# Designed miniproteins, single chains, continued (4): the designs that were tried, part 66

Each design is a single chain, and the fold is of that chain. pLDDT is the mean over its residues in the fold that is shown.

## One batch from the design tools (miniprotein)

Design m14273
Fold by ESMFold2-Fast:
Structure m14273 (fold): chain A 102 residues (1-102)
Amino acid sequence: NIDEKIAELLGELVALAIQKEDFEMLELIGKIAEKIHSDPLEALKYLAELLELAKKKNDKEMVELVKKLAALLVEKLIGEEAAKKFESLSIDEQIELLKKLA
């Protein structure tokens, strides 16, 4: 179930941000959680911002979790092949694709 996996990854992102005391990332995670079901295109925009922020901070753990969440949302909205293509891209290309889809 994609929605269950999304909820699990959101929980992991929240826990990681709290553990690291990264309240800037926590705020973006909250915006993603708020929009992910009601306005998933807006959630893609916030995912792009979060991925860019995690990259800028060289937070490899956060980058990995955000990429997984973004791939699940791409799978839910577009399909499995689009998600696989997204996962094959560089981080900069992933950020740009999420912005383009939003």
Scores: mean pLDDT 89

Design m14274
Fold by ESMFold2-Fast:
Structure m14274 (fold): chain A 78 residues (1-78)
Amino acid sequence: EEELKKALELMGEIADAVNAGDYETALRKARELIEVVKKSKKPLPTEQVVAFALILASSGNPELIEAARELIRVNEKK
């Protein structure tokens, strides 16, 4: 599915940005991922979402932590 492919690509890009310390790019792409998940008819696998949320939380950045929480919430509402 197109949405799943885009979500996985964004997850990789966000993880790379977090590892590079580029939290502005990570936050922008995390918000884009949230919109992709909102538009998708199917939820992302829970294990992948939780693992990814831990990557965002590992940054210690409050905005990325909030984005991780929102991602989990919107995925669970499917």
Scores: mean pLDDT 78

Design m14275
Fold by ESMFold2-Fast:
Structure m14275 (fold): chain A 81 residues (1-81)
Amino acid sequence: SAEEEAYRLAEETAREIEALLAAGRYEEARALAEEALARATDPLVRAAALMGLGAAARGAGDFEAARALYAEAMRLYAEAR
């Protein structure tokens, strides 16, 4: 199904973002997370992409952007419940 495909892609993308973050490649992690967010229609998938963007921003030292992105992700998680 489209939901199963979106979930699988989100999992694969999350793993790639984690690998980039572990390598200190924050701009590439950000770009990949932005692409994931642009494709995401499901609120939980969007929240996961926003968490990835927040982690990339935090890794780059942009704590204000990271805080805003994490807050948006938390709102989407709350709304989807």
Scores: mean pLDDT 83

Design m14276
Fold by ESMFold2-Fast:
Structure m14276 (fold): chain A 93 residues (1-93)
Amino acid sequence: SLFEEMLEEVRFYEEIDNDPELAEEQIEQLKRLEEAVKNKDLEAAAEAILENRVFYAAVLRGLARVLSKKPPDEPATLEEIKLALEKLLEDEK
């Protein structure tokens, strides 16, 4: 469900700027993020999120819903993204 929610969030942000269904590169990056999480490689997952503005926004929205109920206005650090991922993954347990 986490990756389904991330995909919906990616679609939401990209629909403002571009058509997300035409952005195959975004979908491939989401698959790489999913594989990193399956391998429990939070460093690789966090790096993938930081490299992609839309994934970054999706994680912040997820974090706001699950934890703080508000995303930070500043760009997140690698450690902050790792913490957000850990908390979102705990929700799936």
Scores: mean pLDDT 60

Design m14277
Fold by ESMFold2-Fast:
Structure m14277 (fold): chain A 95 residues (1-95)
Amino acid sequence: MDAAERRRAIAEAVEALRAGEVPEASRESLRRVLERALELKRRGLSREELEELREEALRKARETGDREALEEALAAEAALNLSREELEELLRALE
């Protein structure tokens, strides 16, 4: 994802969250994903480690239907594609 595309997607997501357009159950799931992504960033995992984590979690989600595995895959993808500041902005919008 290029920087302009990423900034637009974040701005649209922040606006939707602040406007109350996201259902509560979806907000709770999104909060867990974003908090996990921020945790992965804080641990200082490399791009390679995040890619491996995403692939393994996605494989587990496909094999088991496990929602937690899907959320882990989404968190790793968010950590790969978003900066720490962008993740913190999205979490603040969920408040």
Scores: mean pLDDT 77

Design m14278
Fold by ESMFold2-Fast:
Structure m14278 (fold): chain A 79 residues (1-79)
Amino acid sequence: SLKNLLENGDLDTLVTAYIIAYNMGDKETRKAILDAILKKEPSDETLINLLYTARALGDKESVEKLEKILKEKGIKIPE
C-alpha cells in the first residue's frame, strides 16, 4: 500500500516510486513520496542526485523545492 511505502520504504524504493508516480501523472502521490524522502533527512549527495532526477523528468515543482532546500543548507546548486 502507499501508506506502508511512505512509512517504511527505503530511499532507493522511494526514489523509484517517485519516478513512477511522476510518469503516471499522479501529482498527489508524487508529492507525498517526495515529502517522505525529505523526512528521512537524506545526505547532501542524495539531495543533489534527486535534483538531477527531477530535472531529467522535467518536474519543475520538485526542482524548485529541492533547489530551495540546497540553498538553505548553503550547498552549491549544480548547473
Scores: mean pLDDT 85

Design m14279
Fold by ESMFold2-Fast:
Structure m14279 (fold): chain A 83 residues (1-83)
Amino acid sequence: SKLEKLEEILEKLRSLDPDSIEALKTVKEAEELLGNLSGVKKFEELIRKIEKGDEEAKEQAKKLVSQYVTTLEGIIEALKKSG
């Protein structure tokens, strides 16, 4: 189910360094599952900038990934309460 996939993504995200490319790709996967195309594009741009050596983008990514863990936890809790 979508809920089970989101829970798996959350556990994976918690195990990764928030400034890693893998963490950004994991957030992008969650955004794709949620149908949030603006979020997908945002994280794709961050990945592109970091791959080009943009240190400011890396610091921004770390903050956004850490914030996204909390956001995803809230989404999962809301989905569980609606059943």
Scores: mean pLDDT 85

Design m14280
Fold by ESMFold2-Fast:
Structure m14280 (fold): chain A 78 residues (1-78)
Amino acid sequence: MPVLLTLRLFLPRQLSPEEAAALEAAIRAAARDHGGTGVRVEVRNTPEGTEVGIQALFPSEEAARAFAAEAERLVRAA
């Protein structure tokens, strides 16, 4: 059953425009690799740090969970 995943992550550091673009590209690639469609990714700096919003439709709960774990890893590695 397809699953709509909405994920909001926070990094307690601001990213440069280049770092933000690289993170967005990495998240989009990870979503595609897990069969994600309708992918929306937003990376925004705030005074407190960086907010990352992700929404995508995955073919299964397993695919959505695997992607969520990878997205969390990518944000922590940024």
Scores: mean pLDDT 86

Design m14281
Fold by ESMFold2-Fast:
Structure m14281 (fold): chain A 62 residues (1-62)
Amino acid sequence: SELKEKMKKDIEEAIKNLEKRRAFLTSQLAAETDPAKQAELAAQISKVDERIEYYKKKLEEL
């Protein structure tokens, strides 16, 4: 299905963008010395990881 192929590409692009966001956040976390900000960054990374896993599972089901 042409629609299925487009959905696949959109999901792959979403994963790629989320992985770039994760890399940026982990770089920020590595440089951060404030415990409260470290906790905020760790929480954001956790949410990005959940979104990546969601899209990966959705991609496998296509």
Scores: mean pLDDT 90

Design m14282
Fold by ESMFold2-Fast:
Structure m14282 (fold): chain A 64 residues (1-64)
Amino acid sequence: EEVFEKLSKAIAELNGFDKEMPIEDLKEFLKHLIEVYPKDEVLEALQKVIGFPKEDLEKLFEAA
């Protein structure tokens, strides 16, 4: 939940708007990504594109 809040803020900043994405939508999005792509590729992409720490990414995937 805390890691999803951080991810929501990071995505909002990347898109240049003040509104954060709902946590439920983020969980669905993350589940879809790991079904389509290898987990390692998703982790690497999130880390490079949005600068999310690996520690928080691992917690995110455990919670999803």
Scores: mean pLDDT 65

Design m14283
Fold by ESMFold2-Fast:
Structure m14283 (fold): chain A 81 residues (1-81)
Amino acid sequence: MGQDMVNASPEEAANMLIDLLLGRFGSSGGLASYLEGTYGVPKSEAGKAVDEAVRGLGRGDVEKAGEGARKVGELMLEGSK
């Protein structure tokens, strides 16, 4: 998951984030809590990364949404090691 998001194009990373938010976790807060509980990501870092990605999605800014989604993927990778 994390590696796939980091290696994805901005559009692909944004689509992966949409699937996580709407299909798996239902909210930005749910995803941030999952990052904290599963990967040990500090709550402030998890919340910031997710909020930046969601802001990009809400504005239709695929490039910014993809950047935020890649950051979420990076946090998953760091927490998995």
Scores: mean pLDDT 72

Design m14284
Fold by ESMFold2-Fast:
Structure m14284 (fold): chain A 56 residues (1-56)
Amino acid sequence: MKVRLKDNVVGRVAAAEGVRPGDVLEVLEEIDENYLKVRAPNGVVMVLPKEVLEEV
């Protein structure tokens, strides 16, 4: 499953890890109803709120 980081996100954690709005991320695991564990195109794994992500 792939998700995209929404364009209008504050996204400081994602930006610090080299991920930018519009990037497509691979979903690795659902942590809970609000958070997903995702892998960025650069290989970095992070946990992001579902609210800042959309399905592609």
Scores: mean pLDDT 72

Design m14285
Fold by ESMFold2-Fast:
Structure m14285 (fold): chain A 114 residues (1-114)
Amino acid sequence: SASAERMRALLESLMDKSLSPEERDALSAEYEAELRRLLAENPNPDDETALEIAYLDLSALAGVEVEKIRAEPEERQRELLRALLAAHGIEAEEGDSLVALAKRLTEAIRRHLA
């Protein structure tokens, strides 16, 4: 789908090409484990936890340090979260805040992992 192609392109743009494929895979596995733990411990996450869940998901998908995702400008973070929601078949509202996007994404990730 167009949404999947867009997400793939955005993830490639985040990829840390200084890391080997094996290092990226290890980082992805570590962040996926942390993501699953955070989701299990937080059935109704607050704003900060929802943002951390979104950052961990992006980091796991791209194989990059979570600090690199957090360092992206807010507009870029919103673009990434909107693309990820669209890949899950969820339409974001035009006025959605970064936190609102992150909370919608938490529910999408929970359904995907169930």
Scores: mean pLDDT 84

Design m14286
Fold by ESMFold2-Fast:
Structure m14286 (fold): chain A 98 residues (1-98)
Amino acid sequence: DLEKVEKVIKKALELTKEILEELLKRGEITEEEKEEGLKLVEGSLQKLLEAVKKVEEGKLSEEEKENVKRAVEQLKKIAIELAKKLNNEETVKEIEKI
């Protein structure tokens, strides 16, 4: 389901921004490292979204479809754990409903 994957990607990006902002406030990273980290995450998430679109278009093998499905499930799990680390219970519940 493309819409559900887009929601997970959006939440993962929002959580990444929050974590990087907190690290910057603690002086653990620079503003440049924050910007580069965001670009890297955005690029990786865009590639995952493109892979999901290829699944929907029937352009992938069954093995490739399973790999994409596992990647999305892992992203959702990671996003939930990041939200828990940030003590953001509302975001945890929102991601679990996707």
Scores: mean pLDDT 79

Design m14287
Fold by ESMFold2-Fast:
Structure m14287 (fold): chain A 96 residues (1-96)
Amino acid sequence: MDPRIEAIARAVEKLLFGEDLPLPDARTEEGLIEELALLLVEEGISEEEARRLARQIVDAVRAQDASNPLLVATAKALGVAPEDLLAQLQALLDSL
């Protein structure tokens, strides 16, 4: 598996299931982007790339694009359907 996609999958899993969150009280979309970016940095992604990837994931969720290549690859790494991952991330954004 691509190490970058594996890192993204691990960060997203931690974000969705509330494990070892660096900013557990994030209550805004920008706060959630920063939290995901910090989780990506913990997985070895650079700070600049982590922020870019976190924003791309949130943008894909807002666009309701289950065919987005990053979402599809992340869903495959997590063993879920892209539509299910999109729904889980949308529910998280709606809870803010």
Scores: mean pLDDT 78

Design m14288
Fold by ESMFold2-Fast:
Structure m14288 (fold): chain A 87 residues (1-87)
Amino acid sequence: SEAEIEALIDRLTAELSRYLSPEVVEEVRGLLKRYAELLKNKAPREEIRAVLGEIEDLLRRHLSGAQLAEAIRAFAEFQQELDKILS
């Protein structure tokens, strides 16, 4: 459901807000919403990969070391939970 997707995005962005500025968190939130929309609509694989790349690049630009590793793990968990919701 939309509510489950929004709650999942809220959880990830709350975690990332510990390390990222509000502006960067808002950018991540937009990309996460776009990613969820593309999956829900069965968009072309290239579009899905492009958004995944933008999310990863944004995290790598603003985070390093342990913070980056944690953000990547949190995003992987987000992807797994989103897949369950959209199954």
Scores: mean pLDDT 87

Design m14289
Fold by ESMFold2-Fast:
Formats: sequence, structure tokens, C-alpha cells
Structure m14289 (fold): chain A 66 residues (1-66)
Amino acid sequence: ELEKAKEEIIEELIEKAKNEDLSGYELFELAYKKLKEKFPEFSDEEIKKLALEIVEEARLRILEEK
């Protein structure tokens, strides 16, 4: 379930980055907010760690689309 939510957020970040010129910081903020909405029971530390992983994966996938 968590892995599916991570994939969903990654795809949302990729779509946002394609439609908007978003910085890595902006992608991190979006991932953080989405994770807090989906997993309000998680600690801030856990959410920040997951957000960093999501942003890194989204960046890699965006680069691979060329």
C-alpha cells in the first residue's frame, strides 16, 4: 500500500514538472504535502525521508524520457 502511494505521488510530480517549470525544492514540497495528506499518522521525519526518495525517483524518470 505504501509503495503504491509512493508510485502515485511520483507520477503526480512528473506530470506537474512537465506542465510547470518546478525546481527540486518545489517537487520536495509537493511530495511532502501529499505524503502528509495520505499518511497523517507518520512522523515528520518519516515523511521527509519518503519525500526525498520520491523526488529522486521522479527526477530520474524525467531525465530518462529524453
Scores: mean pLDDT 78

Design m14290
Fold by ESMFold2-Fast:
Structure m14290 (fold): chain A 73 residues (1-73)
Amino acid sequence: PEFVFSSSTSPTTIAGILKKVKGEVKVIITGGTQEELDTTTKQILGLLGLPPGSYKIQSFKAEKKIIITINKP
């Protein structure tokens, strides 16, 4: 499954949605500044508490978006 969120969306809300999903998930965070994108991404990953290697981050600075690919255990 794939989800698209604004960088202005609460990290708690995003994490709550993602906790209910199993398997591979792609999360796209878009808009705002690069600092806002980085902060939101860090907060989401912290709230999910995923083990090392269970996610990949791709940053697209020119497009103001970050793609997170999560492989849940």
Scores: mean pLDDT 77

Design m14291
Fold by ESMFold2-Fast:
Structure m14291 (fold): chain A 88 residues (1-88)
Amino acid sequence: MVEKLVDFFLLTLSEDSALLRSIDMKEVGRLLGNAKLEDIIEAIKKAYEQTPEEKRKLFIINVKGIINVFRPEEADKLNAFLDELAKK
């Protein structure tokens, strides 16, 4: 679960428009909807650590958008976590 979420979050940073268009948003919604909050937080941390410094702001923007769509009940908590992560 965590590894698939890491791969997905990193994939959103791709400059390959064809690859970005290949993202199955239904499968992403299923993975995020079924994941525990702790697994989502761990995946975000691991993906952020693997994200080049110049793309970290884009990473935060992309992940916030995804969370607001697929995890609205926990969006405030996850957005607060992302804001703290971005201060590093």
Scores: mean pLDDT 77

Design m14292
Fold by ESMFold2-Fast:
Structure m14292 (fold): chain A 94 residues (1-94)
Amino acid sequence: LKEELLKTLERAIELLSKLSDDPLGAHALELVQQAREAFEAGDYETALTLLSAAAASVEKLAEQSSGERKEIAEEAKRLIEEAIKLVRELLRQQ
């Protein structure tokens, strides 16, 4: 579960790096990187808050995008939502 979450966050960071020329993409990238650090520190509540904010930023970017850029933004959002699900599952196990 923790290994799966780290891999999901890493994949989201890779996709968001391709969108970092846009302010919304750059903001989402920073938030996901901070969420990974919060998770590694054991702060799951902060990780959840940061991932939720990142999802909102990527959603706005996807709405403003078309073609391959939109597909990358939508896939990044999907990975962030998957990470949120995994963090919530970890919180339930405490």
Scores: mean pLDDT 86

Design m14293
Fold by ESMFold2-Fast:
Structure m14293 (fold): chain A 110 residues (1-110)
Amino acid sequence: DQKLVSSIVGAILTLIGLQLDIERDSSVSERAKEIALQALEFALNSLMEVMKSDDINKQIEIIEKAIKNVKDAKQKLKETETEEESKKALQALDEAEDSLKKVKNLLKKS
C-alpha cells in the first residue's frame, strides 16, 4: 500500500513537471504541445481516478487506457509533426508511459 501510494504520487509529480516543461519549450510546435499536453492531462486524470477506486481490476484498466492514450499521442506526433518540433514532446510522453507502467506493475503485484 505505502509503496503503491508513493509510486502514484511520484507519477503525478512527474506528469505535472512534464506538462510545465512542454508548455515552456519554444522548440515544440503549438500542434505538438496540444497533442502532448492533452495526453499528459488524460494520464494525470487517470491517476486521480485510480486513487478513488478500491477495485484492483478497474485500477489496472484505467492505467492501461492511459498507457494506450499516450502511445496513440506518440504515434500522432510522429505522423503529423517534424522531428525537431516533436522531439521534446515525444520524450515527455516516453517518461509519462514509463511512469504509468511502473504504477501498473505495482497494481499487478497487489
Scores: mean pLDDT 87

Design m14294
Fold by ESMFold2-Fast:
Structure m14294 (fold): chain A 75 residues (1-75)
Amino acid sequence: SLTPEQQEVLDRVIAAFRETLESLKEEGLTKEQLREAADYLIDVAIETLKKHYNLTDEQIELLRERMRALAEEIL
């Protein structure tokens, strides 16, 4: 299970990710550009969370899957 600190950070990361992609979509980015942006943002988020919050490989894979699913909903 995630610690309260890890859960708070995850919730903020997911919220920021959604807001960023929705903002870019409203600015008129193409689906191709949005996929590229999503992939970049996911990689940066995963790398940051691995480095600073000691998430397990299982938690990282679940987060990646969740963020990818979210991106496809927005695109």
Scores: mean pLDDT 84

Design m14295
Fold by ESMFold2-Fast:
Structure m14295 (fold): chain A 65 residues (1-65)
Amino acid sequence: SELETAISRLEQAVAQAEAAGADPEKVRIARTILDYARAHLPTLTEKQRQAWLDELNATIAELEA
């Protein structure tokens, strides 16, 4: 699914950011978002899944900036 793909992309982006010595505050925030999304995936409604997809994509873009 798109949400699972976005989660995998964020995991990769966090790993790359950590390896590159990126801003630790940005990495911490991104990890928190990632962990929360993974924990709540089984309980999300369709509307919540769309909101989370948007949030994950925004977080990836912020980390890659």
Scores: mean pLDDT 80

Design m14296
Fold by ESMFold2-Fast:
Structure m14296 (fold): chain A 63 residues (1-63)
Amino acid sequence: SEEEIRRNRIKVTVRNILQGLPVPLELLSEEDRKEVEIAREAVKETNGDIDKATELAFKKLYG
């Protein structure tokens, strides 16, 4: 489903953030930048819990 695709994309972003991979925000679209910024907040709020951060970010972006 479209919802499942969106969740999986956010989950990849969350995992990349937790692994400390560089994300070039300046090269991203405004929509992609917003997704990364919200995912960073979700990671911080959930103390690095991948599943909780993914659901929190999904809710912030689409709920």
Scores: mean pLDDT 81

Design m14297
Fold by ESMFold2-Fast:
Structure m14297 (fold): chain A 78 residues (1-78)
Amino acid sequence: MKVKVTAKVTAPDGETLTVTFEVPSEDSDAEVELEGASGKRYRVLAHYDAKSGKVGFGVLSESGEAVAETSPATVEEL
């Protein structure tokens, strides 16, 4: 089974990004590229923890700045 995971993450420059990815309904890693409202591009490395319903994430800017945090996830079955 696949799930659609949505989380809000904060970029190193303080921009809020909405990250959506599809993973198996178990502990899973995903990598996505996003463009923020500022037009800046970000790379997000995400780990979905199925037991807690949270996403651990690392957000990398084009300039090489990085931040890592955990956010609550909205999970939708596919």
Scores: mean pLDDT 79

Design m14298
Fold by ESMFold2-Fast:
Structure m14298 (fold): chain A 70 residues (1-70)
Amino acid sequence: SREERERERLVDEARTRLHDFAARLDTPEARALFLEGVRELQRLLDERASVGEVREAVRRYERRFREVAR
């Protein structure tokens, strides 16, 4: 479905961005945050969570990475 494709697209894009953040910071904390985020996003896909829930989770992890990079 369109919603299923949108969820997969959001997660794939987020995984790439979060990986880049973690690689640039190169800290154990950033690596742990990346793994936490990937697991949470995969869980949301597996549970067929709403697109809104996926978007909120992506925004939360991107914010957390931006905060630790400051």
Scores: mean pLDDT 84

Design m14299
Fold by ESMFold2-Fast:
Structure m14299 (fold): chain A 58 residues (1-58)
Amino acid sequence: MSTEEIFEKILEMIESLSKSTGSDKKDLAEQFVRWLERDPSVPEEDKKAIKEKLEEWI
């Protein structure tokens, strides 16, 4: 899966969670970044790229 595809899936999850919980999208994106940093299955290069995309998106 490409970094762009992973990012798109993350955006879908943030939008879904925001609608279901009423949480702010910025707060959800920050939580996703924290989760991503702690996931050992994701390569460091992909973590960096996804974090940069999320920070630019917010």
Scores: mean pLDDT 75

Design m14300
Fold by ESMFold2-Fast:
Structure m14300 (fold): chain A 91 residues (1-91)
Amino acid sequence: NAYDSIINIVNKALEAAKAGDLETARINATLALMQVALSIRNKVGDVELLKEARDHIARAIEALEQGNVEEAITHLQRAIDLLKEAKEKEK
């Protein structure tokens, strides 16, 4: 489903950030941002939780661009938590 796809990409960004691979982290965070934006546009899933997850992914990208790895990790983790919450509400 769309949530699992997005969660997987955000997790790839998170793992890359933890490994210090900021370029890979930024690429995956950007891909996740695009997929969340498409889900919001198409009204697929919990739009409010998706919007909150989008905000955190965007903030993670900004943090990665500034070299603030700890802030980026925090925002990526929050985005994963929000996406998992949105997925759980559909069960």
Scores: mean pLDDT 85

Design m14301
Fold by ESMFold2-Fast:
Structure m14301 (fold): chain A 62 residues (1-62)
Amino acid sequence: MPLSDEEIDAAMRAVALAVLLSSARHTEHKEAMRKELEELTSSSDPIVREAAEEVLARLDAE
């Protein structure tokens, strides 16, 4: 039973969108974004942690 499909979708979209927008405007803030995402990986909700980890992996690859 999924916890919240919209939560996963919204979290991934919000984080991904924020990273994309920030990357386009503030390249030097990439490190700050990475830390923010890393903090999300310590969230109480494992679902949010997975979403943040996915975005973090993509950001690290770039």
Scores: mean pLDDT 64

Design m14302
Fold by ESMFold2-Fast:
Structure m14302 (fold): chain A 78 residues (1-78)
Amino acid sequence: PAPLDEVEKLMLEFLEKMKKILEDKELFEELPEEIKEKLKKIEEGKATLEEEKETLRELLKYFGVDEEDAEKMIERSL
């Protein structure tokens, strides 16, 4: 029952959006090709931590998260 701060709310919203995209193949195909290729590399276990962070930044920008909030989310997630 602790209230979420603004960054925690953004992280929760992002995770819910990602879950929907990963469960829906049509939504996944709507992602930019560069992001899809990076997500595939992560799924294959071939991505470095830095590549995972860069992919997360690109996804957050795609979903309209501002740069400052995106960096805070990345620091808390990875």
Scores: mean pLDDT 75

Design m14303
Fold by ESMFold2-Fast:
Structure m14303 (fold): chain A 91 residues (1-91)
Amino acid sequence: GLRAPTEEEREENLELGKKLVEDEELAKKKLEEIEKHDPEMAEALKKALEIAKKKIKEGAPEEEIEKLYEKIGAMYRSALLVIELMKKLDE
């Protein structure tokens, strides 16, 4: 299992997730990079971004939206870490 993020990591994940949800061009660029290495992971992240956008439009509570941002940011960071490890470990 994944360890619980630190408070600082949670804030970084929240801000990163928010940027990816609000900046469609940035999200598209980052998804294209992930898709080159893991198309299934890119599709999962894309779906999470779509869910977050729908929840925002539906007027979901701020606390629920913040949790979605944190999760999206964490998913993106995990994807980058796995890709970098694969490149270094030749697996």
Scores: mean pLDDT 78

Design m14304
Fold by ESMFold2-Fast:
Structure m14304 (fold): chain A 84 residues (1-84)
Amino acid sequence: SWTSYPGFTKPTGKEVDAYSVVINDDDDKVLAVTFVSGSLEKAKKKAEEIAKQLGGKVSGVQQTNPLSEDEIKKSQEKLKKLLE
């Protein structure tokens, strides 16, 4: 973005570097999709953790556009529902 608005917040708020994590089952069906903030290494580690918890396989970890904490939280809530 060309414009910096330190005092103005869009719905995205603060954006952080994020990675999409996709976990599939043995039938190549998506078990979970979540976003992880931080580094690629952190995202890969989290992907492996989720795969173990779900009994699935890491299908992919890829950098996304910077995401708001809200978007990351929404993805994590969807994952939490799947794990319950």
Scores: mean pLDDT 71

Design m14305
Fold by ESMFold2-Fast:
Structure m14305 (fold): chain A 66 residues (1-66)
Amino acid sequence: SARDQFIRELQEQLGLSREQAEKALDILEANRNEDSTVKIQRLQEELGLSREQALKAVALYNKYFG
């Protein structure tokens, strides 16, 4: 599924645990209709991702769900 592929890519490309990757998906889904800037900020604040990691997570989300 797109969900499983997204979770795997976050783990492989960003070094996230499965729990962190699932939390990233939850954050992105909750902010689905928000600007990318808001999504990036939420990922940084709630998961402690760097700006570069958050940008990559948003790009991967758009690849599978945008």
Scores: mean pLDDT 89

Design m14306
Fold by ESMFold2-Fast:
Structure m14306 (fold): chain A 82 residues (1-82)
Amino acid sequence: VSREQLEKEVDDALLQMQISVSRTALENGADPESVLEDIRRMSRSKDPLTVQGAVASARLAVEAGIPGAEEVLREAERNLAA
């Protein structure tokens, strides 16, 4: 297995874990405003993987119908593209 392939597999696993945690929190009635603020914080990270995770989490928040989630998703996508 190449180093690049191994790194991709690790990154994919970490993103899936982050997505699962965010989904579980929303399903268990976590405060939507707190979830959106955590996503905004992640989207401003200098770590590209953390910003990618913020985009994925924001998409889940949009799917869950959280007010303001679409704006947070747009912010996270802009930060990822920068």
Scores: mean pLDDT 72

Design m14307
Fold by ESMFold2-Fast:
Structure m14307 (fold): chain A 99 residues (1-99)
Amino acid sequence: SLKDELLKIVREHTTPEQVDLERVSKLIDELLKAIQNNDYEKIAKILAELFDIVGLSAFIEILKKLNLTDEQKEKVREYLKKIMSKEQYDLFVKVLDYL
């Protein structure tokens, strides 16, 4: 499943001491539901939380695997601007632009 592939990315790019895999698994479930529902505010909030937990390397691979459309990326950016600090937002947007 897509969830299993995303969890594999997290395991390969992090250590058990750095991340709570059960918490990440729950966030991935919520993320996939938010994507299915086009809930861009919730997608942005969950992606921001995942970024903080898993770090940049794992997060890039997660975003590649999710394969968000340009429209979805644009909508998510608008909510991230409201939620994140300028520094966090600038880093996140560079990751989205790379994909």
Scores: mean pLDDT 81

